Designed miniproteins, single chains, continued (4). Designs and how they scored, part 55

Each design is a single chain, and the fold is of that chain. pLDDT is the mean over its residues in the fold that is shown.

## One batch from the design tools (miniprotein)

Design m13889
Fold by ESMFold2-Fast:
Structure m13889 (fold): chain A 92 residues (1-92)
Amino acid sequence: SLAAARRAELLAKRKEVELLLENIKEAQAEAEKAKADPSKAEEAKRAQGAVEAGQKAYEQNKEELERALAEGSALEAEARRAEEAAREAEER
């Protein structure tokens, strides 16, 4: 059904966002390990850059997910308002 398909898509997108967050945590741990070694200053800077890029991607994807959820809720609210208006018009 369309409702089941939509729910499945939202769940898949949510899991993707969660996986991005886990990847950021992994990159953060690698950056911290590189910072602990004074001989790896360049690698530490590169790793930190990767963390920042990952965080930006995560924020963008999270905002897209939240917007999609908000749009869905707004459309449902508009549908209910339209139904109420139609019912009220029938009552005159």
Scores: mean pLDDT 75

Design m13890
Fold by ESMFold2-Fast:
Structure m13890 (fold): chain A 88 residues (1-88)
Amino acid sequence: MIELEVVEQRSNELYTLVTVRAVSEDPEEAKKKAVEYAKKLALELSKLENPELKVIVTVEGDTVIVEVLAYNLEEEKKLLEKELLEKA
């Protein structure tokens, strides 16, 4: 049985970060499920249009830690440009 725990979730106008910890007798299956879950949660929490996902996986003995960062540099640039035009 794979135990999934959301360790951290952080979302703002610039990015969304989700950290999931998985514990299982099968670390490869735990890794797959943790990655899928973290990606799904990051996309659901993201305020960005068409975010890019960066996935980092760390294995510590019987535990798998997955960090997913959802970001979009082009949308961030557009928001900054719009703010500058509104102030001008």
Scores: mean pLDDT 76

Design m13891
Fold by ESMFold2-Fast:
Structure m13891 (fold): chain A 98 residues (1-98)
Amino acid sequence: DAAAALRATIERLAARVEELYRAMEAGADPAELAARLEAIRAEAAAAGIPPSLPQGLASLRLLERRLEQTEDPEERERLQRELEEARRALEEQLAALL
């Protein structure tokens, strides 16, 4: 199924973006991070996937992790709102692509 293959590719690329964001938080070389992100964007473009989709999915997953680690009620509410909006936007983008 072409749709299933497309979803699998988006998931794989999103996982790679998550790794980049974690490496960035750990103080990795900015030039290396930029090159890796460009490679991910190029692969997404070659597959006909808007690079915003795997980036959005990766951001969503990182926001979920931040929400789990945050004890500040105000920060939690902000992150929860961002998650809801990001999820809706991602669902709409994915539906339009499939």
Scores: mean pLDDT 79

Design m13892
Fold by ESMFold2-Fast:
Structure m13892 (fold): chain A 69 residues (1-69)
Amino acid sequence: MEEIRRRLREEAGGAETIPVEELADLVRRALGLSPEQAERVQALAWGRAGGAPTVSVETAAEAVAEVLG
């Protein structure tokens, strides 16, 4: 979890929030996820965003952890 959060934050340029629309590309760059895994992360984050355009790095990391098992 901590390592995932750190890598996502670094790839986001130190931002504490990530636009949901950018999340799939960001997790592919930060963590080397497949396009399929990245799409699933974005879908989970979209559901957790509750209509917000951005999610926290913590929420993004939780979605990544769920997809990876």
Scores: mean pLDDT 82

Design m13893
Fold by ESMFold2-Fast:
Order: C-alpha cells, then structure tokens, then sequence
Structure m13893 (fold): chain A 81 residues (1-81)
C-alpha cells in the first residue's frame, strides 16, 4: 500500500475483500442493534468520518467503545467551534 491517496482515508487503503468483510460485519451490527447502529453512523457523519474509517473503528474496538469515543470527540469538536 504505497499510494499517496491512502493518506486521505482508510477506505482508500483497504482491499475489496476487506471492504466486503467490514460491510458484512456492519450489516450484522444493524440487525443486532439498529438504534446504536443509527447513533454511531450519525455521530460519524457529524464528525466528517467516512464509512470505511467508521467500520474499521467498530471492528478494532467494538461498537460500545466506538460510540463512547465518537460521543466524546463530537463534544470536543463542538467546543472548538
């Protein structure tokens, strides 16, 4: 992965196979907990995070930890306006 575009977002650095797996995991999350899924997607959108970055965060640290982190990040982002 030596392409300069990879610096823009994690979506640009992952393979088609990794993207498929992340999408499947995120769809499972929506089926298991649609309310938390909607909240995490909305928080990511407000923070300007792309779906790939969001999917990788949820995969790495889990949904609960990602929600906690994004809630804190949004509060900090709003305080900096």
Amino acid sequence: MEYPESRFSLDRTITVEEWRRLSEEFEKLYREDPERYREVVELARQLGLDNGTLYLMVRKIGLEETLRLLREALALHQSLQ
Scores: mean pLDDT 68

Design m13894
Fold by ESMFold2-Fast:
Structure m13894 (fold): chain A 90 residues (1-90)
Amino acid sequence: GKEEAIKKIEEIAKEAKKRIPKEDHSLLENALRLAKEALEALEKGNELEAEINLGMLRIMLGVAKVIGNKELAEALEKMIEIVEEYKKSL
């Protein structure tokens, strides 16, 4: 369910914070917010809002990969996967 998906993305963010520089924590927190908002939108049937938030996460992932922030990219990829798995469960 949504609560289990939220718990998983929060655990991903918590583990990523141990591995990324403190300066990058605000980007990770923003990604966590976007992932949670996507899950909320999916539960409410707001497909457009969910796709916008997922799109923003995918843009952040692309930027993280280009810059070479591997730990942030890994966390973002896992968050996106969880949101997409939740979408498929609906």
Scores: mean pLDDT 86

Design m13895
Fold by ESMFold2-Fast:
Structure m13895 (fold): chain A 77 residues (1-77)
Amino acid sequence: SLSDLSEEEKLALITIVQYLLFKGSASFSELLELLPEFSKSTISKLVDTLIKEGLVEEKDGKIYLKASVEEFIAKLK
């Protein structure tokens, strides 16, 4: 659940979602470059959380936004 994340992790998720909205897709390496203050394990946890919540999907090593901004905001509450 998104509610189980720290405030810092929630801000990182918002950053990932904004990046995906702007770019359409991202590789895991691009997300590591986007959030250099976070460990690889933390970014992996955040991506896994987004996939489990149905907000993104992973295909062929790329992450795609699946849900609307409204759905993301609703799950962040």
Scores: mean pLDDT 79

Design m13896
Fold by ESMFold2-Fast:
Structure m13896 (fold): chain A 57 residues (1-57)
Amino acid sequence: MKVELRGLPGGAAASAGMAAKEGAEKAAQTGIDASRNGLSGDEAALKTGEAAREEGF
């Protein structure tokens, strides 16, 4: 393939939206585990940001 339209913002917007939603779900699950393991909510926020960045990279 010499030129692909899949890299257009339309596809990126859908991917970014899903990544953000997935990150929020993961944060909720991590919050439960954090309480059990003594981690803070800040740890969950950090992991959410990492997930979003990996999807958006």
Scores: mean pLDDT 58

Design m13897
Fold by ESMFold2-Fast:
Structure m13897 (fold): chain A 98 residues (1-98)
Amino acid sequence: SDTDAIFRAALYFREAAKLSESVTIGLADTPEGRALAIEFEKIGKELGVPVEIKTADKPVVTLHTPLGTVTASSDEANAAGVARVVREALEKVKELHK
């Protein structure tokens, strides 16, 4: 569901930001995308991690970590697509620790 996807996107973003020195994220300029952008920027501010929000037709997440930079993207611009992209970036960061 959209509510579940929005919740998962925020959850995965918080975990990804904790592992990052900075985050760049591209989101669609829709009411849903703007709401997610506000939430992600708030999470970054709470954690003391710089978050750069860009307008993009497709969700793209780039995590800059001490072990390297990881990027994930999707063709799906809705909350489910954003949640998947953030999770994929988080999983890539976990692979850097193996």
Scores: mean pLDDT 84

Design m13898
Fold by ESMFold2-Fast:
Structure m13898 (fold): chain A 104 residues (1-104)
Amino acid sequence: SMQDAINQAEFRLELTRLALKRIVQQNLDEETAEAVIATIDKMYDIGLEGLEKGEPVETIVQRIREVAEKAAESLDEESRELWEKLTLSFLDVLRTAILDVESA
């Protein structure tokens, strides 16, 4: 059902959120990690709210990218490269989740 697809999407986004937080904690200094983790939580909230409201995927993606790009401005080169990879991974999971919901 559509509700089952939404529940699975939410679960996948939650697992991705937790995985990204762990990678950030392992690779960035404590202060930088706290700021990036706050951004990951915002990206999750945007994704979940967009899914629940049935917003177009590109609208959700654009809002997440804007938040992620703003966070990147405070990072050094190596941290930015990691953050770009993590952001792309999150967006890939989000796009897959939205497609599964729309196909339900």
Scores: mean pLDDT 87

Design m13899
Fold by ESMFold2-Fast:
Structure m13899 (fold): chain A 57 residues (1-57)
Amino acid sequence: MTEKEEEAYRRAREIIERDGIAGLTPEVVEQIAKELGLSVEEANRAVRRAIADVTRA
Protein backbone atom coordinates (compact mmCIF):
# COMPACT_ATOMS: atom_id res chain seq x y z
CA MET A 1 0.00 0.00 0.00
CA THR A 2 1.32 3.44 -0.93
CA GLU A 3 0.43 6.94 0.30
CA LYS A 4 -0.89 7.66 -3.21
CA GLU A 5 -3.24 4.66 -2.95
CA GLU A 6 -4.53 6.05 0.37
CA GLU A 7 -5.14 9.41 -1.34
CA ALA A 8 -7.05 7.64 -4.14
CA TYR A 9 -9.08 5.87 -1.44
CA ARG A 10 -9.95 9.20 0.22
CA ARG A 11 -11.02 10.73 -3.12
CA ALA A 12 -13.19 7.70 -3.87
CA ARG A 13 -14.81 8.00 -0.41
CA GLU A 14 -15.52 11.69 -1.06
CA ILE A 15 -17.20 10.88 -4.40
CA ILE A 16 -19.31 8.12 -2.80
CA GLU A 17 -20.30 10.52 0.02
CA ARG A 18 -21.48 13.14 -2.49
CA ASP A 19 -22.79 11.15 -5.49
CA GLY A 20 -22.93 7.53 -4.33
CA ILE A 21 -21.23 4.58 -6.00
CA ALA A 22 -22.67 5.70 -9.37
CA GLY A 23 -20.22 8.64 -9.23
CA LEU A 24 -17.27 6.23 -9.55
CA THR A 25 -17.44 5.78 -13.32
CA PRO A 26 -14.49 4.29 -15.26
CA GLU A 27 -13.67 7.82 -16.50
CA VAL A 28 -13.47 9.13 -12.92
CA VAL A 29 -11.23 6.23 -11.84
CA GLU A 30 -8.88 6.90 -14.79
CA GLN A 31 -8.76 10.59 -13.84
CA ILE A 32 -7.84 9.74 -10.23
CA ALA A 33 -5.05 7.47 -11.52
CA LYS A 34 -3.65 10.22 -13.78
CA GLU A 35 -3.82 12.92 -11.09
CA LEU A 36 -1.98 10.77 -8.53
CA GLY A 37 0.51 9.08 -10.88
CA LEU A 38 -0.98 5.65 -10.20
CA SER A 39 -1.72 2.86 -12.64
CA VAL A 40 -5.39 2.31 -13.42
CA GLU A 41 -5.07 -1.05 -11.60
CA GLU A 42 -3.81 0.64 -8.41
CA ALA A 43 -6.56 3.28 -8.59
CA ASN A 44 -9.16 0.52 -9.09
CA ARG A 45 -7.84 -1.30 -6.00
CA ALA A 46 -8.29 1.86 -3.88
CA VAL A 47 -11.75 2.49 -5.37
CA ARG A 48 -12.90 -1.09 -4.68
CA ARG A 49 -11.65 -0.77 -1.10
CA ALA A 50 -13.69 2.43 -0.66
CA ILE A 51 -16.81 0.79 -2.13
CA ALA A 52 -16.39 -2.25 0.16
CA ASP A 53 -16.04 0.03 3.21
CA VAL A 54 -19.30 1.91 2.51
CA THR A 55 -21.39 -0.88 0.94
CA ARG A 56 -20.50 -4.11 2.75
CA ALA A 57 -20.29 -4.69 6.50
Scores: mean pLDDT 79

Design m13900
Fold by ESMFold2-Fast:
Structure m13900 (fold): chain A 83 residues (1-83)
Amino acid sequence: SFEQLVQQAEELLKQIQELLRQLDQVADPETVLRFQVRYISITGEIMLGVKTRDVQTLEASVKEMQELKEEMQRAIEQAKRES
């Protein structure tokens, strides 16, 4: 449902913000900036989907945010192993 997608998006945004904080502690500034730019871009798409009540756009944006989360988790793990 639309309401479930909004809830999923809000939870993902919260999780990504925490991952950005962790990434800032272990990764180079350029890597952090690239993830931050992608986060901002996808957040804009989510806000558009929510405002227009476009379930299809919101589903696609939530999927992109989930993929971003997974990439950030891998980057944090890799950076910690290289230390």
Scores: mean pLDDT 86

Design m13901
Fold by ESMFold2-Fast:
Structure m13901 (fold): chain A 83 residues (1-83)
Amino acid sequence: DLEKEVKEAEEAVAELERMVAAGAEPVLTADNVAVSQETLLEMARLVLEALKKIAEEKLSPKEQEELYREVQEEIRKIIEAEA
């Protein structure tokens, strides 16, 4: 359910905003790469914006795949800039 994914993404963004405000430590990813809370928040916001666009514009599965690829490329650039 897109609505559930949007709500979960909104909750994730809100939690990351709280963690950034609290000065929380970097998170270790599954591949043991340390990522700052600020970087995670920026990535979470991109995912939330993409999910909202899918819901609001009623994007087809193909359009969703294209948008997902664009978001992944933006996330990659953010991670590379923080490294």
Scores: mean pLDDT 74

Design m13902
Fold by ESMFold2-Fast:
Structure m13902 (fold): chain A 93 residues (1-93)
Amino acid sequence: AEKALGKFLKLLANPSAYPDVTQEMLEGLAYLEENKDSPAASNPIMAFIISLQAGQELEDAVNLAVKTAKKNNAPEKVINFITAAGEYLLKTI
């Protein structure tokens, strides 16, 4: 949980430092940065961060963030980003 959170925060801060970041993740990150003041974009990401801070398993954090995205009518791009980021973290932590 702590390792996943730390890596996720680093990914959000500097995605270009990570050569294995996919085009889908880069497009999702660009959308989130452009829409950072939108609850539909920010609330799912905050749910993911809070879940990881609470020590939840990575899969549970992803599921909560996806449910939050759907409840806030977030674009599919946000859901795709959360899923791709979860897969990336699982493989690299």
Scores: mean pLDDT 77

Design m13903
Fold by ESMFold2-Fast:
Structure m13903 (fold): chain A 68 residues (1-68)
Amino acid sequence: SPSPIERLVAAVERSLRSVPLEDIDEETERILKQVELHLREQGWSDSEIEEVLRRIREVAKRIKREKE
């Protein structure tokens, strides 16, 4: 089974793939803020949160390039 981080990143990837190119940056920023807040509220460590946000940024960068 995928890890909690892998499941979360996969869900974000699906969301970003459904978004138009012009909205990718805005949606990515919204997702990053929501994910950070949610994980912090759930008691995740700063290092775990940083790793999740880093993976989300990399996924967003890749999807943006694919849509260009």
Scores: mean pLDDT 86

Design m13904
Fold by ESMFold2-Fast:
Structure m13904 (fold): chain A 71 residues (1-71)
Amino acid sequence: YTLTDDKEAVLELIRDYLLSRGVSERDVEALLARMRDAPLELLRQAFEIILSHDDPEAGLMAAMSYLHENS
């Protein structure tokens, strides 16, 4: 994957990654809803947090906490 400055493209990359790792559509949609209202910088940081975790559920939870604290 190549990161882009297009916010919707970044959101789609995150969605595809999490769904491919078995995260539920509900949890993915909850994360993406928070990310859609956040600036692109926070989206990139949240994606890096997700990718830094070998457990996609742990990565999702960490990203949600990060967005909650910064949004």
Scores: mean pLDDT 77

Design m13905
Fold by ESMFold2-Fast:
Structure m13905 (fold): chain A 68 residues (1-68)
Amino acid sequence: MKEELKKEVEKLKKEGIINDADAHFIYSLIDEGRLEEAKEMIEAIKNKDYEGLTEVRRRALERLVAER
């Protein structure tokens, strides 16, 4: 469902809810197959607006950088 997630990100970006950097980061998670992290970040944006994004982005970033 990566196309569906990308559409949601585009909509949030167009509405000014998220910035370009946040949108690009979520796209990166989607392209890497980290759909759970991408969904978590999108849900934080939808539920907590921009303020909640900081915490969720930090956790998603940790997972993206973590060693296997």
Scores: mean pLDDT 69

Design m13906
Fold by ESMFold2-Fast:
Structure m13906 (fold): chain A 96 residues (1-96)
Amino acid sequence: SAREEALEKAVEYLKEADELAKKGEDPEEFKKKMEEMYEHLAKAAGVSVETFYGILRSDPSVKPENRKRIAEAAAEVARMLGLELDEESRELIEEA
């Protein structure tokens, strides 16, 4: 589904941002990857990127329903990342 594709893209960009952070590489590239992640996360949640940035700024005009949608999409991204990290950890243990 379009939602699943957007979540997968958010996961990909977040992983790329994490790798840049671990290497101490270009903060501008890190920022771009985070902005792409935010765009796809907002799309998966069915809210505008503007609404998502409003949530990040603690804007009181953002509706509670939209905060919940973003929180649910973010939880799904975190779950997808946790599952992949568990597989990588398992492979490292099997090689040891």
Scores: mean pLDDT 77

Design m13907
Fold by ESMFold2-Fast:
Structure m13907 (fold): chain A 78 residues (1-78)
Amino acid sequence: KIEEAIKYINKAKSYLEQGKLDEAEKFIMKAAELLGLNPEDVKKAIEQALKDGFDKKTVLNYIIEAIEKIVKRKLEEE
């Protein structure tokens, strides 16, 4: 569960560095789902941030950072 989420996060980061935003989003959504997040909610959050004027790469990076924080908290305490 957590190990697979970390694996998907690392793949998403790799794809973002390559400019492959669709692949990055795919792996972000897989990691989020493993952590109990609804994929539709994640997609809506991305769309809302884009409406707020953020670039997609920036939005995806923020989601990756949020997932990484959740993973760290679960590993350190819960």
Scores: mean pLDDT 78

Design m13908
Fold by ESMFold2-Fast:
Structure m13908 (fold): chain A 63 residues (1-63)
Amino acid sequence: GSAAAARQAALDAAMEKAVDENIKYLKETDGLSEEEIEKYRKSMRKVVENGRALVAEQRAAAA
């Protein structure tokens, strides 16, 4: 595998871990429902995907 693929996998793992920690905190503090947790998880994934697209565009423009 390429170094880029390994980096991507590490970032995906870090993002999932951060989401899990936040969900745990919110569930313990605010008592979020499973439906609300699922919506939050989807929203966070979409933000990360959009961020990656913007970074890729910026890198291409800078090259």
Scores: mean pLDDT 74

Design m13909
Fold by ESMFold2-Fast:
Structure m13909 (fold): chain A 110 residues (1-110)
Amino acid sequence: SLQDEVLQVAQTVIKILQQAIELAKEAGQSDAAAQLQAILDQVQQLLATLSDDPKKLLEGLLELIDQAMDILNQVEPTLSVEQQMRLGALVTGLATLRVVMKKLLEKLEK
């Protein structure tokens, strides 16, 4: 169902954010790791409270993804080449999910 697709997207966002937090910690970017953890906590709260409201869940997730991508873009110049490649994959994953979420949001408005 469309609701199941939204919940699957939310779970994928959680996994990418967990990987981003681990990368930030490995890079010694403690402030970025803390900011990403706060975003992850907000994603989990949205999933817990809005799992039956897919439109509001998607709207909240889109805002939090944009915030996470801003943090990751700020951290990128401080990373090693290997860490930048890992971060690039995570940012690409979030950007892909953002496109999927916008398409799901359009379907919910019909």
Scores: mean pLDDT 89

Design m13910
Fold by ESMFold2-Fast:
Parts: structure tokens; sequence; C-alpha cells
Structure m13910 (fold): chain A 58 residues (1-58)
């Protein structure tokens, strides 16, 4: 889980100019490139969406 969160944070930081949906999709792509499973890709995308929402709430 921490590995997926770190990946999500890196994608968000490097892609701040893109929309939330684009950042979520790029996290899924990054997870796939690292050889993660479809379930791990889905979880990484969900974590990315949650992190973006948490940053807006904070």
Amino acid sequence: EEKLRKLAEEVIEENKSLSEDQQVMLTGYAAAKEGLTAEEMQKAMEITRELIRERKRK
C-alpha cells in the first residue's frame, strides 16, 4: 500500500497541470509499467483520487 501511495504522490506532483482524471489514469499507467497487477493498478488509481480529494479538503 505505501509503495502505491508513493507512486500516486509522484504522479500527482509531476502532473499538477493535468486534470484529476488524467492524473488518476497516469498513475494506473505507471503501475502497469512497474509490472503491477490489474487489481494493484485499480487500487493505485483509487489512492490517487483519494489523495487529490484529501489535499483539497486540507
Scores: mean pLDDT 77

Design m13911
Fold by ESMFold2-Fast:
Structure m13911 (fold): chain A 81 residues (1-81)
Amino acid sequence: PRRAPAAAVLEEVRIKSIAVVLYKGRQGELSEEELKEAKEAVRAQDPEALERAEELAKSLTEEDVEKILEELRKLRAELLA
């Protein structure tokens, strides 16, 4: 089976990572200032990814966030290997 293009996989991971940060901000785990700084940093590099992450974050549940964090931890370990 053909693997997804690396660029597409990295874009999806990036969007999920941003969405988790936005979700944590909404739950009060981040200060309003920290959330603003994170959004501005992403917007400066890729405003499209920020928009997609904001849409995803609106639909996330606690279970979805936990699953995404687990997937990101596994991918980080693989990338650092």
Scores: mean pLDDT 74

Design m13912
Fold by ESMFold2-Fast:
Structure m13912 (fold): chain A 69 residues (1-69)
Amino acid sequence: DEILEKIRPIFEELLLKARKELAKNKKTTDTEKSQKLFSELYEYLKNNPDLEDEEVRELIEETIKKMLE
């Protein structure tokens, strides 16, 4: 899966950072919300395969930020 290979390392990096921040602030993530947001991100990236790496990173960062709300 071309898109998963591209986003996996970035997502894992940013998700790990986000999890550390949540633990520090004694917050929890909504699993259903997180899965929905990830699915929406994946679908968007699948439909826009020509996005630059910087644009992909920004979308992943925005998605993780929404997961933390």
Scores: mean pLDDT 72

Design m13913
Fold by ESMFold2-Fast:
Formats: structure tokens, sequence, C-alpha cells
Structure m13913 (fold): chain A 109 residues (1-109)
């Protein structure tokens, strides 16, 4: 892989990690507030964490079709999460940044 591919991969991973960290903080805050949907949000976060691990594997394999499939699944889960969270707009903006960086990574391949 070229230096450009590794740089784009790192940028994508940093933003995916930032999104998941923000969702983890959000889940903890909603749990502490006694929010009735906190268990649903925790389940969605766990599924996104597993898909993000699979995304890293697909990126290392440079499997464009698999990367796109996993990103679509993450986007669906993030949309479900955002609908249930008071931070909907912020979460969707972070996911849009992940999508744009993923397109840049694929374009560098």
Amino acid sequence: SSLEVELQKLKLLVHVSALLSELWVDVQQMRRAGHPRAPELERLLREMQELSRQLLDAMNAQDVARIQQILTQIQQLVREYARLSPRRAEILEMMQSVVELAQQFISAL
C-alpha cells in the first residue's frame, strides 16, 4: 500500500473511534439519567463496535465491496441510534464525516 492509503486509513479510523467514543459517553449519560431507551442504545453501540472491528479487517484487506457493505450497516445503526438520542444532529454529522473519509480512503486504493 502507498503512504497515501495508510494516511487515509488512519484518518477514517480516528473518526470512527471518535464517533464510537461519543456514543459511549452518550449511553453512559442516558443510563445515569434513567432514560428508558438506554438498553436499546447500548445494544446499538455494541453492534456498531463489532462492525467497526470488521471494517478495520476489510480496510486492511482493501476489500472495497466489504467496506461499502459494512459502512451501510453502520450508517443504518447510527440512524437508529440518532433517532433515540437527544444528540441526533451531532451524531448524524459525525457519521457523515466518517462516510466522506471512507470515500476518500476508497478513492486512494
Scores: mean pLDDT 89

Design m13914
Fold by ESMFold2-Fast:
Structure m13914 (fold): chain A 89 residues (1-89)
Amino acid sequence: MKELDKVYEELKKKLDELIEFIEEALEEVESEFLEKLLEQLKGVKKQVDKLYEEAKKNPSEEYLEKLKQLLKEVEETKKIVEEEVEKLK
């Protein structure tokens, strides 16, 4: 589905941007919270890639909804990360 590809591309872009933001923040500040979160986000990126591959082999609405939910969670996580980085400066 064209929508599946769009959601996947947006989710990958948002994840890459968030990972880069945390890596840049960690060059200036030391935070066990951000280090842990960075490892978790790298894991989520692998999960997203697997879900997309599975969705391409066996298309279902459930995979699309799961990717949409992960996108929302990444957007919410970015807001939390920005607030935490601000506190550490």
Scores: mean pLDDT 81

Design m13915
Fold by ESMFold2-Fast:
Structure m13915 (fold): chain A 70 residues (1-70)
Amino acid sequence: MEFEEEARKLIDEAVSRAPPEVQEQLRKDAEGLYELFLEEVKSGKISPEIALERLKAAVDALVDAYRARA
C-alpha cells in the first residue's frame, strides 16, 4: 500500500471540504498527524493500513472541530 499517496488524497479531500478561512491551518495540522503516523509505519510499530485508518479518523475529527470554530 502507498500510505503516502492515500494519506495525501485523504488530506486534500478533507481540506477541500473545510471552510476557506481554515483550510491552510487544517492542512498544516493534518500534515503533522501524517508525519506522526508515517514515523510509526517506518519504525514498524503499526501497519500502513492501520495508520491510514487512524489518520482518516483523526483528520475527520479535525475537520469537524474546525467547522465548529469557523
Scores: mean pLDDT 80

Design m13916
Fold by ESMFold2-Fast:
Structure m13916 (fold): chain A 72 residues (1-72)
Amino acid sequence: MLSKEEVEEILKDVERAYKSGKNAKTVAAGAARRLAESLGVEIEIDVENDTPEQAFEKAREAAELAIKKLEE
């Protein structure tokens, strides 16, 4: 199970990719998948049709939901 610290690290990786413009959508999609698999947070990112901004926001929403589940 992911800890809050691990979720924050995932979000930092997503932010870093978004700021650099390198693999931003792919990194965000990977992060959302890891959060869904580990904590049951279902956010689907469409790497082909979403913008980098949309992918980043979806990954951030997944991280926020994951943190809420861990604070139960």
Scores: mean pLDDT 76

Design m13917
Fold by ESMFold2-Fast:
Structure m13917 (fold): chain A 92 residues (1-92)
Amino acid sequence: MKLALVVEVTKKSVRVILLVDGEPAAEVVEEAEIPLDDLAKGLATWAKHPSLEAIVFVDNEEGREVAEKVKELLPDANIYIAKSVEEGIELA
C-alpha cells in the first residue's frame, strides 16, 4: 500500500488529495487563508507516516513556499512539484 498527497495551495484555499496506490481516495478542501507555516507543520507530520512515499505540490508561489518549509522540517521527505493537480496525481 502506497500513500501520497497532492497539495494545491492558494491565498484563498488549500486542497489536499490523498492517493492510495496511485488512486484518489480522499479529498479535503479548506476555503480559508491558512498560515503557510502551520500547513507545512501539518504536512510534515504526514510525511513521517511509514507508508507515505511522496508529497506533490502544485506549482505556484504558495505551493513552492510550503514545499520548501516541509523540506526544511524533514530533509529526507520526497517532495515534488507538478504543474497541475492532474499532473500531480499522475506523478504520485
Scores: mean pLDDT 81

Design m13918
Fold by ESMFold2-Fast:
Structure m13918 (fold): chain A 97 residues (1-97)
Amino acid sequence: SADDLIREAERRIQQAEQLLKQGDLEGALRHLEEALDLLERALALDPSKRERIAELLKRLQELAMQLLKQAGDNKELILRAIGLILRAIGMLFDLEL
């Protein structure tokens, strides 16, 4: 169900925040990427969940921005984090129109 996908996305975002605090940027990024995919699937299943999905997308974007600031000279992490931020912004734009 969409609610199950949203709950799993919340869990992945929480895990990403924990990993980010531990300095595991690659682990954090992977969980955020997986959370975004889950939120895209949840929105496709039930568009009525748009408000909750938008809240989680905003949190995901905040964590991805924090990760980007910590990425230093890691070009792969920088590009992946930027890609994730742009995807999240694109979804939020569509949800707030």
Scores: mean pLDDT 88

Design m13919
Fold by ESMFold2-Fast:
Structure m13919 (fold): chain A 107 residues (1-107)
Amino acid sequence: MLPREGDSLEEIERLLRELLEKLGLTEEELLEIERRGELPEVIKKMTPEEAGLFGAAAALAALRHEIRTGRLVVSEEEYRRLASEAARRAHEEATKAALAIKNGTFE
């Protein structure tokens, strides 16, 4: 399940852990893949369902990292709203990208 607006911070953290467990990745490994610009290469090897979950986890990990490093200063309420929206958008875009790759319609 993706995080929703109104979910507690603890619930969002739990959802990130569940997504990472399903993918067999740690948060650090996910951030490293993103830092190296390897997201498209990883998505190419995934099913559309796996790509969607990967995208959602990457968006949540990146948002959490920016808040923890002080690059993004938001309230807990704003974090919850940003987390739900970022995960939803990343899931949709990653799923679309994986489907386009699978169907040979990717430009």
Scores: mean pLDDT 74

Design m13920
Fold by ESMFold2-Fast:
Structure m13920 (fold): chain A 81 residues (1-81)
Amino acid sequence: SREELLEEAERLFLRALLEAAARDPALAQQITGLLNELSRAYKAGDEEKVKEIAERLLALAGQVSPELRELIERALRLMEE
């Protein structure tokens, strides 16, 4: 169900934040800000803004590690189902 997919996406975002916080607290704070913006845009049904924020999240996560980027990418894919 969509509820289960969103719950899994939230778990992946949490894992990504914990890994980012351990490696770079400043980047983790930036990612947290973008995730808050993503949540607001998603709830508002603003698909264009969701895509924009997703691209920014992937670019930022990629600067930290490939593993972090993959976690965020998987979470974003679940939100699109």
Scores: mean pLDDT 83

Design m13921
Fold by ESMFold2-Fast:
Structure m13921 (fold): chain A 77 residues (1-77)
Amino acid sequence: SKEEAAKAASEAAYSNARLMGGPVAGQAFRDGAYEGALKGGPNEAARLAFQKAWDAGGPVAGTSAMGAAYEAAREAE
């Protein structure tokens, strides 16, 4: 379901961001991944998570969060 995919994507993005930038960065990435998954599925979850993570933590954080959000949203479908 869309809601399950959104939740899975947000949790995966949060876990990756928390590891790299701490809980505040994690919250921002989590919200972006959730919004993206809800609106456009795995591809949009990855895109929004990448954008939020890049803005907060740079390219390494962006790439990590993007992959995690995509995989989690895809598996939840």
Scores: mean pLDDT 71

Design m13922
Fold by ESMFold2-Fast:
Structure m13922 (fold): chain A 66 residues (1-66)
Amino acid sequence: MMSDNEVASEVGKQAYELAKTLPVEEAMKKAKELAEKKSKETGVDEEFLIKSAKTAIGAQEAKKAA
């Protein structure tokens, strides 16, 4: 139904939102759990979803550092 890129975008968006309210380590733990769940639901590669989540969290951290 959704493309791999759309699923990765959803995971990234949720990871970015988590990083706004949680410390980076907690956001990463929650994002990994989300990626595992979405991978099982959609068949999209878990590593691809984790990479998307890490990128989103990194972007939020970079914004705080700027």
Scores: mean pLDDT 79

Design m13923
Fold by ESMFold2-Fast:
Structure m13923 (fold): chain A 91 residues (1-91)
Amino acid sequence: MDPEVFEIEVEAGVGLIHAAVGYIASEKELKKTTDPNKKKILEEAIKLYREAMDLFAEASRLAPTDPEKARELLEQGRKLIEEADKLFEKV
């Protein structure tokens, strides 16, 4: 395997796990909360984690044919995780 493709696949896998854990945690908290402001923040975090999961999955798919695009998607996914984590920490 191309070492660059392997590196992208590993990074995409790590990002996907991080986003999935954040998604599950955010959904769990959403089910427990009655505060409308906290619900809105958690719903936004859930959306960002879901979008990040899609980006990491797409990066993995593109890595063998377009590693440059795959890296762009990895960076976008990481930024969405960072934003989602910040939102989750506020609740």
Scores: mean pLDDT 89

